# Designed miniproteins, single chains, continued (4): the designs that were tried, part 47

Each design is a single chain, and the fold is of that chain. pLDDT is the mean over its residues in the fold that is shown.

## One batch from the design tools (miniprotein)

Design m13720
Fold by ESMFold2-Fast:
Structure m13720 (fold): chain A 74 residues (1-74)
Amino acid sequence: SMEELIERQARSMMEGAGLPEERWERARRAAEVQLLASELQRLDPSMSSAEVGELVASLSLEELRALVEALRAA
């Protein structure tokens, strides 16, 4: 599931950087953004990495989730 992928990525990030458990929520958010960005580029191959980066910078996490869900449903 996406949640399991997010948790695994967040744990990997925390272990690699030696972050304390109090950073879990921040690591989880960063992991989710990274996974949504990768999924967005996969679902819309016409977008460049730069365009995906601009969307990540301009959209909220909720808006990114909605965009990915809409593209998957198409």
Scores: mean pLDDT 81

Design m13721
Fold by ESMFold2-Fast:
Order: structure tokens, then sequence, then C-alpha cells
Structure m13721 (fold): chain A 69 residues (1-69)
């Protein structure tokens, strides 16, 4: 479930496993998209890009998600 993947991402961040955290956020975003939750999917994908250091893409996705809400 999406919520489970979000908790997994937070657990990986506490352990310093940024790569695993990114993967968990991307998986959560994919699940949200499959459920028709486009805004939520974009917010989760934004978190993944932010962790990778792509701040411009993260901000772009976050704004798009806010426009859908």
Amino acid sequence: MEVSEMFRALAYLVEGNVKEAVESYRKAAEIAAQQGKEAESLKLLSKAYRLEGNLKKAEELLKKAEELE
C-alpha cells in the first residue's frame, strides 16, 4: 500500500539509506497513480527528486500537484 511505502521510505532515511528511500517514494508514487490519485503521485515523486538533488524537478512536480487539488 502507498502508506506502507511512505513509512518504509522514512525508515530508510533514518538509517541514511537515501537510495532505498528514493525507490520507496517512487514505488508509492506508482501505486498512487494506479489508484487515480494523480496529485498524491506527483507529491511522492517530488519527494524522490528532492532526495536525488533535482530540486527544480521536485518543485515543478509539487506545483503541478497543487494545481490538481
Scores: mean pLDDT 77

Design m13722
Fold by ESMFold2-Fast:
Structure m13722 (fold): chain A 110 residues (1-110)
Amino acid sequence: AITVTQPPSVSAQEGGSVTLTCKFSGSGITNVYWFQQKPGQPLQLVVSSSGYVADSVKGRFTISVDTSKNTAYLQMNSVKSEDEAVYYCAVSSPEGVVFGQGTKLTVTPA
């Protein structure tokens, strides 16, 4: 069985950088995805290991995957107040998609 684990919360300063971590276990993983859920807004795919990058985060968000450690990262640069959201890591396999529990990002003013 595939498992996906994320820290419950993280904080960043506006204009700074932060990295969100996603640890997964299991075999047959094909892709990793990072979704953004803002208050009152729909769930949005922001980056994927297959090369997708949403226009809203282009040039600021980057995905990396360490396959030897089964860990994925969402690197955020030039953090904006509008980036405050819950970020969900998801991994795909031939058996389906497994979501993490989400990491709440809080952005403090500069």
Scores: mean pLDDT 87

Design m13723
Fold by ESMFold2-Fast:
Structure m13723 (fold): chain A 57 residues (1-57)
Amino acid sequence: AAEAAAGAIGDRYLPYIKEANELLKKSPNTLDNIAKISEEVAEKFRADQAAEAARRA
């Protein structure tokens, strides 16, 4: 159910996939809900990627 929301996220980001699955489970499975959850997960993923890049620098 959350694979579309987490399609670009690898196994190292399993917590994001888990969160998306829980959110979809609590909400009706509609395209609007999937899009909203995908955006929330993508924003968190981008923020974590930026933090990782800064940490490496």
Scores: mean pLDDT 65

Design m13724
Fold by ESMFold2-Fast:
Structure m13724 (fold): chain A 92 residues (1-92)
Amino acid sequence: EEELLERLKQVVIDGLEEMIKNAEKKGLTDAANEYKKVLEKARQATSREEIDEIVKEILKIGDKYPEVIPVSKLVAFYLLLVAEEVNAWLGD
């Protein structure tokens, strides 16, 4: 539903802002800059598919900069919501 998409988008944005703050606090400027680029994409996203690709980029950056791990609980919450919706769509 459209309302769910808006909530997922906000969760991703909040998670990115938290990760940027954490990276900056640790002096990891490269990580902060990569998350800022993804944040700009997240703000412009208008579809579920775009949000899902943004979440994948967040996880890829997290793998590259493990010092910013754990990933935001907000991003983890987004992934749980996506899994629940897929299960509902499949009738499981």
Scores: mean pLDDT 72

Design m13725
Fold by ESMFold2-Fast:
Structure m13725 (fold): chain A 76 residues (1-76)
Amino acid sequence: VEELAREAVELARRMAEAVREGDLERAEELARKAEELLREAVAEAERAGDEAAKRALIEAVAREVARAGEAYAARA
């Protein structure tokens, strides 16, 4: 779970970086990969009964997605 969670957050950070650089195709690809890993990590956390880890993971990814959205809006 922890490794999948770490990878999902890392991909979300790279997505935000790609948005800041204007590489929207790369950002879209990274977003799809991050969503897939997040789905797997959340499912594992639910099976383990670790609600704290699940909540922390969702919050961490959401913050990176929000940063990507702000970077995109700032360019408009």
Scores: mean pLDDT 72

Design m13726
Fold by ESMFold2-Fast:
Structure m13726 (fold): chain A 73 residues (1-73)
Amino acid sequence: SRVEKLIEDAAENYKASQENLEKAKKAEAEGDERKAAAYYTAAKINYIGAEIEIELAEKLGGKEAREAALKAM
């Protein structure tokens, strides 16, 4: 369903956000400020994407869909 896909997409975006945040921290520790900034920006974009997808899942599937999305993250 559309709701199930939004839940899956939210989990994937959240995972990508966390991976990019980890890469940003490593780049920062290495003194690569430009690379760190790029990964922090990517992490923020992925996180916002996950938030939008959770909100859309809630609008289509109610509180149960929101809880499922949060559990999948």
Scores: mean pLDDT 90

Design m13727
Fold by ESMFold2-Fast:
Structure m13727 (fold): chain A 69 residues (1-69)
Amino acid sequence: APSAAAEARAGAIGDRYLPYIREANKKMEEISKNTTDKEEQWKKIDEFNSELATRVAAERAAQAARLAA
């Protein structure tokens, strides 16, 4: 089931990424409600995914720097 697969993957990633997964889910729902145009939905999702990836990378870098200090 998709839920079981998602849970297993989330477990492997760790609790720290669950908030980002929750945020992504809420954002996708928001985009779907506010945008019915498929092409525009894809662009908004792509932009959000790019932003989210940058935020996750920044958090990981900040965590590593903090632990090194």
Scores: mean pLDDT 70

Design m13728
Fold by ESMFold2-Fast:
Structure m13728 (fold): chain A 68 residues (1-68)
Amino acid sequence: ELEKLSVEELVALAEEKIRRGEITWDELNAILSTIIEKVKDNPDVEETKRVVAEALRLVGLAIDREIA
């Protein structure tokens, strides 16, 4: 299911679930792993850097929200 979503859709899904307090660290890790798998072979280095920065922002948001 996650593999069928775009990177932008995965980022939006993770952020929504974090803000609602409806996500665990295991679930967040699954979403982040799927994002990384989608971009790891991308020849656009700037796009990859942007996506990695977004993933780190989501981790920070999860810490701030004290997810389970």
Scores: mean pLDDT 81

Design m13729
Fold by ESMFold2-Fast:
Structure m13729 (fold): chain A 130 residues (1-130)
Amino acid sequence: GQMLADKVAAVQKATGLVPTEEQIAIALELVLSTEPFPERVRRIAQLILEDIEFGAQVALLATPYTLLDELLSLSDEERRALAERSYQLALEEEDLEVAARHYLKAMVAYLLLKDYDKAVELAQEFLDRL
């Protein structure tokens, strides 16, 4: 109850938009999914490519609390440096499960920076790698 309300409030503050019931429902399906992590990130990337505003809301709501809190505590400069480092780690990683974690971290960091062009670029690259 309270943790979900806190996350919805954090996403609204970050994006300036109130998450819809549909966005919350899809994010909960992703968080509770028993599918491999790369498949969950694939679904997030597809949503980002189809509708950046909708996809950004779902991606942020589906992001683990620990990662979202970390990214929100950083300055824009630190967040960009983390996004660039995570992307480089994703490119170097042969294990798709580990690479998917690095791609998600980089995409979420760019979404919080409102660098939608970079978030879309990474989403497309991840899908092309699958």
Scores: mean pLDDT 87

Design m13730
Fold by ESMFold2-Fast:
Structure m13730 (fold): chain A 83 residues (1-83)
Amino acid sequence: MAEVVGTGTIPGAEAAGSALARAGGEIALHQDDAAKVAELAAQAAAQAAEIRAIAGLTGRDLAVGGNPFKASETIKVSVRLAA
């Protein structure tokens, strides 16, 4: 079992984080369909890799969690993948 978590407030990361949040929601809705869950999990992992690449260019780490003063600009996404 693996977990991927990301939060972004940088240009591009917000859109990628939003996409990961949707993927997580879709995985939860389709957890009874193993093939669909696997497909959505793969998409979420690819998007998480893109967010990490952006973070590498703008800093060492991508923020994890929420910022109360920038809640509207921060996106927290958590995706759990079966091992």
Scores: mean pLDDT 46

Design m13731
Fold by ESMFold2-Fast:
Structure m13731 (fold): chain A 57 residues (1-57)
Amino acid sequence: SHMLELAIEAAKEALKNGGSLEEAARKAADVLIQKGYSEGTARTAGYLGAVEAEKEL
């Protein structure tokens, strides 16, 4: 989904900058909230995106 793709890319940026998985998930959630997603949806997708981003690095 477009939402998950955005979360993965935001999380990859945070991880490449030396951030933790928790920091990457938070960064991804913040990006989704700025795009108009609800906080609950953004936090769940942000976490899933961060886990996927870590696997792809």
Scores: mean pLDDT 85

Design m13732
Fold by ESMFold2-Fast:
Structure m13732 (fold): chain A 62 residues (1-62)
Amino acid sequence: GPGYMVRLVAEAKELIKKGDFEKAKEVLSKLTLDELRYIVNGPYDERLRELAREVIKELEAE
């Protein structure tokens, strides 16, 4: 649900702030593809959106 997504996004942002991009991607991978696409197209920081795009590619095997 939205509360779960908000918590994972906050955790990913904290990991990005610490420079831990691999853990940030692991956290984002817990989201659904639709939630990840919402982040990519939403009002989020570009680094978070870039990591969400990378996770989508890894999950979809593009």
Scores: mean pLDDT 82

Design m13733
Fold by ESMFold2-Fast:
Structure m13733 (fold): chain A 94 residues (1-94)
Amino acid sequence: MAEEEIEIISEAMKLLTPHLKRYKAAVDAGDTEAAIKAVEEMKQSIREAARTLGPEVALTAATFFAAIASVDKDPQVREAGLKAADEVIAEIER
C-alpha cells in the first residue's frame, strides 16, 4: 500500500473507534436502542469528516462500518447500520 492509503485508513479508524466501542458495548448487552444510537452518531461523524478530513477518509470509514453492520445478529441494528452507511456514501459521492 502507498503511504497515503495507510494514512487514509488510519484517519478512518481514528474516526470510527469511539463509535465502534459504543456500538460493540450495546450489541454485547443486547441493547438495540443504544446500538442504533451509536449508528446515528457514526453517520453524523462520517458526514462531518467528509467536510473536514475529505471524502476518501469518510468513504473508507463508511465502508468499514457497513462491513461491521452487515454481520450483526440483530436485524434491526443491521438494517439501521447498512441504511446509514448507504445514505452517507450517497451524500459524499454526489
Scores: mean pLDDT 81

Design m13734
Fold by ESMFold2-Fast:
Structure m13734 (fold): chain A 73 residues (1-73)
Amino acid sequence: SMVAERAEEAARLAEAELPQAEALAARGEISEEQLEALREAARLFARAVEAARAGDLEAAARLLEEGLRLARA
């Protein structure tokens, strides 16, 4: 489904971005709050993937939306 595909893409991208975000935070180029928001978004995307695999597309869509909101903050 489109929701499952979007959740998997978001999870993959967040996982790839986290090491760079951690390096930026270590250099003071982004805040610890921004880094923690990205970590929480990654956790939500991973949960969205698991919900979609379990067939719970409503939960997957909600978790994906929450993660995207945090990642854009």
Scores: mean pLDDT 86

Design m13735
Fold by ESMFold2-Fast:
Structure m13735 (fold): chain A 84 residues (1-84)
Amino acid sequence: GLADAVKRLEKALEELKKLPDTPEVKRAIEHIEKAIEAARQGNVEEAIRHLEKALEELKKLPDTPEVESAIGQIEEAIRLLRQS
């Protein structure tokens, strides 16, 4: 449900905060934070749209364990939101 999706996104934020503070990381974090806000307001479509933009930013980064973990958490959050 919504609570599980938000927990996944909070885990993604923890992983991304371990990375160097690049423009791509900053934009991904901002999109995830906006997705959490939209999801809590019941706007599931806007939440998913922000998460897709976060994934686009993360795919520009080198393939590190932190990036792969964050992508996995975001993809699982999208799946959980679509089931809500």
Scores: mean pLDDT 88

Design m13736
Fold by ESMFold2-Fast:
Structure m13736 (fold): chain A 78 residues (1-78)
Amino acid sequence: ASQEEIDAEVNEALGLIYYYLAKQALERGDHEGALKFARKVRELLPPEKARQVLQDLAEMARSLGYEKTAEELEKLLA
């Protein structure tokens, strides 16, 4: 395995950890934390996977009644 392959795997693992942290933040009503972690997800995951999990976060935020947070998460999809 090359360093590039290792780096990609590490970044994906870290991105999934931040996805988990973003979900936990939404459950607690920590809107600033959720958005901060969501930005890390966008940074670390492959574009297609980042789009999918950020959409899931936006849907979760809407289901919890956090409309403004959902709008901010949807902006990360653009």
Scores: mean pLDDT 83

Design m13737
Fold by ESMFold2-Fast:
Parts: C-alpha cells; sequence; structure tokens
Structure m13737 (fold): chain A 100 residues (1-100)
C-alpha cells in the first residue's frame, strides 16, 4: 500500500548516520503521506487501531520537529538518538498496518 511504501521510505532515510536537511524534509513528507493514507482509509481500521495510529502519528510529528532542531544546531548525537526512536515507532506502525 501507499502507507507501507511511505513508512519504508522513512525507515531508509533514518538509516543514514548524518542525514542532510533535504533528507529530513523528505522524511517529513513521507510521514505526511502516511498520515493522509491512514485518514483516507480510516474505515478499514478498528477504533482501537485508529487510536493507536493517531497516538503514534502525534509522536512521529514531534520527533521530526526535534530532529530538524537537532540538525540546525549540528547536534548529531541527539539527531541519531531521535532517529533510532523514530525507527522504532515506524516499525510499530508497520505492525499495526499488517494486522489490518
Amino acid sequence: SAAERALEVALGLLAKPNPTREELLRLETAVAVFEAEVRANASTFSPEQLARLEALLAELRELVRRMMEAHEKGDWATLRALAAEMAGLLRELLAILRES
């Protein structure tokens, strides 16, 4: 699905040790595409799945914001830690999509 493809793109971008600003913007775009696809297909999820997806999407949005700030400050250690956290959340989202 388009949602799964967007998550796979995001995971690939997060595998880079020193992402560029352009790569972080692509990550933000991939998350936005995923969010739009989830909402467009909301009727295919249970209320419990939708609640979990919305909570995870909110966490992803905050992590992208923090990663952008870390990049602007040149804080690569923080950026890598946030990238690892985001990768974990993206894998959880993929698991929920595959349960559907």
Scores: mean pLDDT 81

Design m13738
Fold by ESMFold2-Fast:
Structure m13738 (fold): chain A 85 residues (1-85)
Amino acid sequence: PPPSPMQQVVAAVFSQMRQDSINDIQTSTNPSWVQYNQRVYDYMQQIVDRVGMSDDQSMQILQQSTRDQIAQAVQVVNGQINQIR
């Protein structure tokens, strides 16, 4: 079945946040922080790959979403990321 509208917004938030994660991996000098962010990146990338969403599509979805929808999606994303060790 196609992803729900909320699942699409969640995937779009993950798509944008993985860019921050890869930047932290590339710029950080702390090996533990790099290893943690690599796991976060891998998790986010798996979700984005499953949905089949491009970076341009994620930006378009976020631009069309309300602030409340984005806030709800961010809460879901942060809850899932907090489960990564």
Scores: mean pLDDT 74

Design m13739
Fold by ESMFold2-Fast:
Structure m13739 (fold): chain A 81 residues (1-81)
Amino acid sequence: MPAARLSPAEATVAVGEPVTLTATASPAATEYTWYLDGEVVRVSSAPTATITPTEAGTHLVVAEARNPEGVAGAAATVTVT
């Protein structure tokens, strides 16, 4: 069963400022599904996603790492000022 983490786990950015999140999975994932406030924003084999917030407030980012052994998820909070 894979284990996953997001780095950074918390970030504070301005509206229109890009933030890059990195997912770490063990064993290595073959697919990452990225969610912003419950909406799928990216599906790729890359362990990184760059998010440019267009709305102020607190946003939840979730990455699901998948490999043939299973799925693991990790969450990060992005505060937009």
Scores: mean pLDDT 80

Design m13740
Fold by ESMFold2-Fast:
Structure m13740 (fold): chain A 75 residues (1-75)
Amino acid sequence: MIEETQEEIRRLIEEGLDPEEIREQLEKNLELAKEALEYAEKNGAPEEVIEEARKAIELAEAAIKTVDELEEKLK
């Protein structure tokens, strides 16, 4: 999953999508994932729900890092 997302982001940047716009969308997704985790923890959600929220955060963070690394290498 994480590897597939990183490869997709690389492809989009190579195809000429603006890394800044990709990053903004990923940052919004990261904020939503963090809010979901906080909500789940505060409401005593099952551990599986909390784990899914943590995975979403990890995926979003990895995606943002990939965009940053590619942007820096392309300059």
Scores: mean pLDDT 75

Design m13741
Fold by ESMFold2-Fast:
Structure m13741 (fold): chain A 62 residues (1-62)
Amino acid sequence: SSAAEVGERLAAEGERLAAEGRYAEAADKFNDAGTAYQVAGDDASAQRAADLSREVAAKGGI
């Protein structure tokens, strides 16, 4: 799989975990997605993933 495809899968898993109220796990998945997008050179998707990680972490009280 390409780094971009890895980022997409991790971001999708983060969204599912957040929908389940599993905010700490969702934050970790979005953070990992951001790293994968950075490796892929997709700065816009990396920034969006970082923003989502911070948002769900705040919901989890982290």
Scores: mean pLDDT 87

Design m13742
Fold by ESMFold2-Fast:
Formats: sequence, C-alpha cells, structure tokens
Structure m13742 (fold): chain A 68 residues (1-68)
Amino acid sequence: GVKKALEYFDQAIKAAEAGDLEKAKEYIRKGLEALGRPDAAEVVAAEMTDPETAKSIARTLKLHLRSK
C-alpha cells in the first residue's frame, strides 16, 4: 500500500545519497510494485541513469503520494 511504498522511497533516497544507484533503483521498483504499478517501475527505471536522478524521482513519487 501507500505507506509501504513511502518507506521504500525513503530507502531509495538514502541509497542514492550513498551513491548506490542499483539499490536506489531496486527500492523505487519495490515502492511502485507496492502501489500495484509495475509498468510505471519499468518506465522510471529507464530514466534512472545516475543517483541524483534516482533521488529526484523518489522524492517526486513521495510528494505525489502525500498529496493524495
């Protein structure tokens, strides 16, 4: 659900801040899967080419969920 996805996105931000792009991508995918959106995970994965981009995506996803 949403709470579990938010927790995964927090972990993705921490991984990205540590420079671990692969771990950040994994947490973002798990967060989107927790929302029932595996298709979105594939699209977002194509955009995550560096840790800063992954961090930005995770922060945006958190903001989007918190606004609903």
Scores: mean pLDDT 79

Design m13743
Fold by ESMFold2-Fast:
Structure m13743 (fold): chain A 77 residues (1-77)
Amino acid sequence: MEELLREVEELARRAAEAAHAGRYEEAARLLEEAARLLEELAELYREQGDEEMARLLREAAERARELARKLRELAAE
């Protein structure tokens, strides 16, 4: 669990760096990977009975995917 959270944080940091450098396609891919790990983490919290944390993590995954979509649109311009 802690390792997955660390991976999400590292992916988010790398995505921010890529976006800051204008590498929007790379940033989008990193955010999509982070969203996938956030969903895995949400399932782990749900299995442990932490429904609130699971919900927040699913919402974070949705936000990451939406941001990735917008970054891909920006990269296509």
Scores: mean pLDDT 85

Design m13744
Fold by ESMFold2-Fast:
Structure m13744 (fold): chain A 80 residues (1-80)
Amino acid sequence: SLEAVKAALAALARELAAKGVTPDTPATEEEIDAILEAARAGGASEAALAAARAAIAAAAKEGPVTLRIAVAAVLDAVAA
């Protein structure tokens, strides 16, 4: 469900914040992979994850992908 995905992403955000990574920090490839894996654990479909990955790749062409942008792409894909 969308709520389960939101909960999983919120838990990951707390772990990243403990390491000094904020929502507005440019995300590393490892951090983006962790966001997608947290969404999968929360019940995101493979189709939603593929759509989120494509949206993140498109955003990366326009500028740095922050954690906020990556999380928004995942939530938009899951809500669709």
Scores: mean pLDDT 84

Design m13745
Fold by ESMFold2-Fast:
Structure m13745 (fold): chain A 61 residues (1-61)
Amino acid sequence: PLLARAVEDYTATRPDELTLKKGEGLVVLEEVDEEHWLVRRLSDGSTGLVPKSVLEVLTEF
C-alpha cells in the first residue's frame, strides 16, 4: 500500500474532499489526476480527495 502523511493542515473546500490535520497518516487509494489524490485517513477510515501538494509519500522499509 502507498502510505502518505499530511505535511500541513488542509480544510476541505468541496463535498468530495477530506479535511486533514498536519501529521495525519493516510493511504493513497487512487491518483485521480496530477494534482489530486483519493486518500483514506488511517485513524477513522474517512475517504476523500486532497491536493497532493499537502501530502508526503512514505516508503516502506
Scores: mean pLDDT 80

Design m13746
Fold by ESMFold2-Fast:
Structure m13746 (fold): chain A 61 residues (1-61)
Amino acid sequence: MRSEEERRALGERAEAGLIAAGYDPELARKAVEEALARVGDDATDDEFYAAVGAALEKLTA
């Protein structure tokens, strides 16, 4: 199970990665927040990143 601190660190890393890839910082933050709200404490990094991708698609549609 992932702690709240680990979830926060994962979110920060994902946001930084999206910004480095050229996404708008506000969009990156919203996508990460949406993904963190959807995934549980036992979510893998891959499951979390999939949720971030889904949130980005929804936010850019």
Scores: mean pLDDT 76

Design m13747
Fold by ESMFold2-Fast:
Structure m13747 (fold): chain A 89 residues (1-89)
Amino acid sequence: APLKVRGAVDASLDEYIELLKKEADEQIELVRETKDRALADQVIARYRGVIEHLRAEAKKASPEEKAKLEELVKWLEEKIREIEEIKEE
């Protein structure tokens, strides 16, 4: 089952990152299997919103936490690009 971001807030930052990555991979797999462009657009919009939230949180974070959040943002940007490539198939 997909993991909810709200549940991850009470965990360590590393646990939050792992849970979010698992959820993203599950959503990307669903897009690949269905080839539903509306679903792909919804997933892209969702993770773009997550990226904006993570960038805002990085401004308040320690340097170590900021580095981890910025790495997560890069990972999500690569996943969004992957979904966009699936849409062009």
Scores: mean pLDDT 78

Design m13748
Fold by ESMFold2-Fast:
Formats: sequence, C-alpha cells, structure tokens
Structure m13748 (fold): chain A 79 residues (1-79)
Amino acid sequence: MERAKELVREALELVREAAAAPPAEAERLLARAEEKFREALELAAKASPEEKAELRAFYARLAAEIRDAAEALAARLEA
C-alpha cells in the first residue's frame, strides 16, 4: 500500500513539473506520470477493500490532474 501512495506522489510531482515545462518536455513528463499511475493501479488491484477505499481519493485526484494537464498540453501543441 505505501508503495502505491509513493507512486501517486511521484506521478503528481511529474504532472506539476509538466505544467511548468515546454510542450515537448511536458509530453514526456506526463507520459512518465501515466506510467507510474498505471503501476499504482496494478498494486491497488491486489489491495484489500479498505485499502482500495483509502486510495480512491488519491487516484481520483491524480487521474483528474493528468487529464487536465493532457488537455492543456494538447491545446498548447495545437496553438
């Protein structure tokens, strides 16, 4: 469980860095954040129901921030 939380924190840091980075670098950082999120989800699949409930808020936040960052990046790349 702690490793899943660590992966989420690392992914959130990458999303934050992507927001401040040039588009090309932001795309690479966001891809790394998505990879860490996928690893965290794989760990959560084997967690207890109580552990999954605790992780839901972190996962929801990370998913929303990744989506928002990806949409902002897409807009910057098209402009």
Scores: mean pLDDT 80

Design m13749
Fold by ESMFold2-Fast:
Structure m13749 (fold): chain A 61 residues (1-61)
Amino acid sequence: PDPSPVVLEATKAVHRALEAIDQGNFEEAERIIKEAEEKYKDNPAGQAAVEHARRLLEEAK
C-alpha cells in the first residue's frame, strides 16, 4: 500500500528524533517526539510511529 503523507511525515519526525538521540541531544529528541505526538494524536498510524520513537528515546537514556 502507498504510504499516506501523514505517515511519511511522522516517519520523518522519528528519523529526526533518532538523529538527535545519536547526537546525545535527548532534550531535542523529546521535543520532536512531543510535537509529533500532539500533531498525530488523532491518526493511529502516525501515533504508532511516534510511540516507537518514544520507546527508543527511553531505552537510550
Scores: mean pLDDT 77

Design m13751
Fold by ESMFold2-Fast:
Structure m13751 (fold): chain A 65 residues (1-65)
Amino acid sequence: EKEKLEKELEKALEEIRRLAPEELREALAALDAVLAKEPDAPDSPEVAELVEAYRLLRRELERLL
C-alpha cells in the first residue's frame, strides 16, 4: 500500500511538472483546501497515509513555483 501510494504520487508529480506556473498555483490552492478539511488526528492509518501523501504533493508543488 505505501509503495502503491508512492508510485501514484511519482506519476502525479511527473504530470504536474508539465503544467504552467498558474496551473501549478491553482493545483496548490486546491490541495490546500483539501488538507484544511482533514482532521489533525485521523482515526485510521489509511487516512493518515493519504493525508501524508497530500502533504508531500503540496511540498513538491511549492518547490515548482
Scores: mean pLDDT 68

Design m13752
Fold by ESMFold2-Fast:
Structure m13752 (fold): chain A 68 residues (1-68)
Amino acid sequence: MSLEELEDAAAEAFTNGDAEKALKYLKELAEKFGVDPELAEKAVEAYKNKDNEKAAEYAGELRKKARE
């Protein structure tokens, strides 16, 4: 998947309540594209705690950092 596809897939997974896929795509962004792993972990943790608003905010910032 491209960076953009992973970003879109993560956002869609959050919207659909698919925690497993959202976590998978955020880890791929952090590991393959070298984005901030702490920020990825925060997004994942927020989503697991059903804090979808914070999860989306952290994921959004992660996307911005992933783009050069």
Scores: mean pLDDT 69

Design m13753
Fold by ESMFold2-Fast:
Structure m13753 (fold): chain A 66 residues (1-66)
Amino acid sequence: MVKSLEDQRDMVLASGQSTSDSLLAEAQKSSPAQKKVLLQQRDSAQRAVDDMSDYLARKAEREALR
């Protein structure tokens, strides 16, 4: 279902942005050492979001073209 997969992709992107914002806010109120760890977690989360978004987009394309 293309529309359902698009909704899932939008949710992944929205959740990723929310997580990124939360990690940034936590980093701002944390010690320098903890800030470094939180920024690394943010980078890892962004890569996971990008990978999942691409996967869902390719899956939607494959199903739509049948």
Scores: mean pLDDT 76

Design m13754
Fold by ESMFold2-Fast:
Structure m13754 (fold): chain A 65 residues (1-65)
Amino acid sequence: SSLREEQRKRIEEESKKLVEEIKEFEKEMEKNGDKNPQKVAEFVGRVLRRLGDVLQEALDALRAA
């Protein structure tokens, strides 16, 4: 089954936010040559949370279809 339009838009929005967060992190790492392990761990945590949100939206869409 195809995803419903509104649920598809939500998944797209969350995916775009994740991509933007990754790009922002890359810019920060390029500006500061410091590989701060704590900052990296915090970023990874945020990315995993965002990925979880995207997966939850996808699962909800599939269950509703």
Scores: mean pLDDT 72

Design m13755
Fold by ESMFold2-Fast:
Structure m13755 (fold): chain A 73 residues (1-73)
Amino acid sequence: MDKLFDKLLEEMKKLLEEAKKLGDKESIKVVEEGIKQLEYLKKNNNVEGAAIVYIGTKIEVDRILKEKEEALK
């Protein structure tokens, strides 16, 4: 079970790396907050909550980056 949390955290850290490469402060903060929340959920063994947080964080980052990409055209 714990292996799923580790995978989600690894994927979130990769999202953070990607956001940093794009230099988007808002996306960076969203992912950092998501990582903290995942660590909290791991402590409480809430696998379903962890998956929801990961999906929500990914959607939010995608929205932010998409808006900024359109603005830069």
Scores: mean pLDDT 78

Design m13756
Fold by ESMFold2-Fast:
Structure m13756 (fold): chain A 66 residues (1-66)
Amino acid sequence: DELRKKIENLVKGTKELSKVMPKSSTIQLLEEEAKKILEEAKKANDEEAVKEIRRSLKEMVEEIRK
């Protein structure tokens, strides 16, 4: 639940940042924050959260690039 909430907040925050920041800077911050959440999910042995953060990162990067 907490990891999923962090993922949702990352998605919302990144969409807001993409309105005011260059795409490259937004992607870099997204990747850094996603890496932290991914590490927490791995430490918690939460395979579903690991899959969720990886999918969300890939989808958000693709959306920002468009």
Scores: mean pLDDT 80

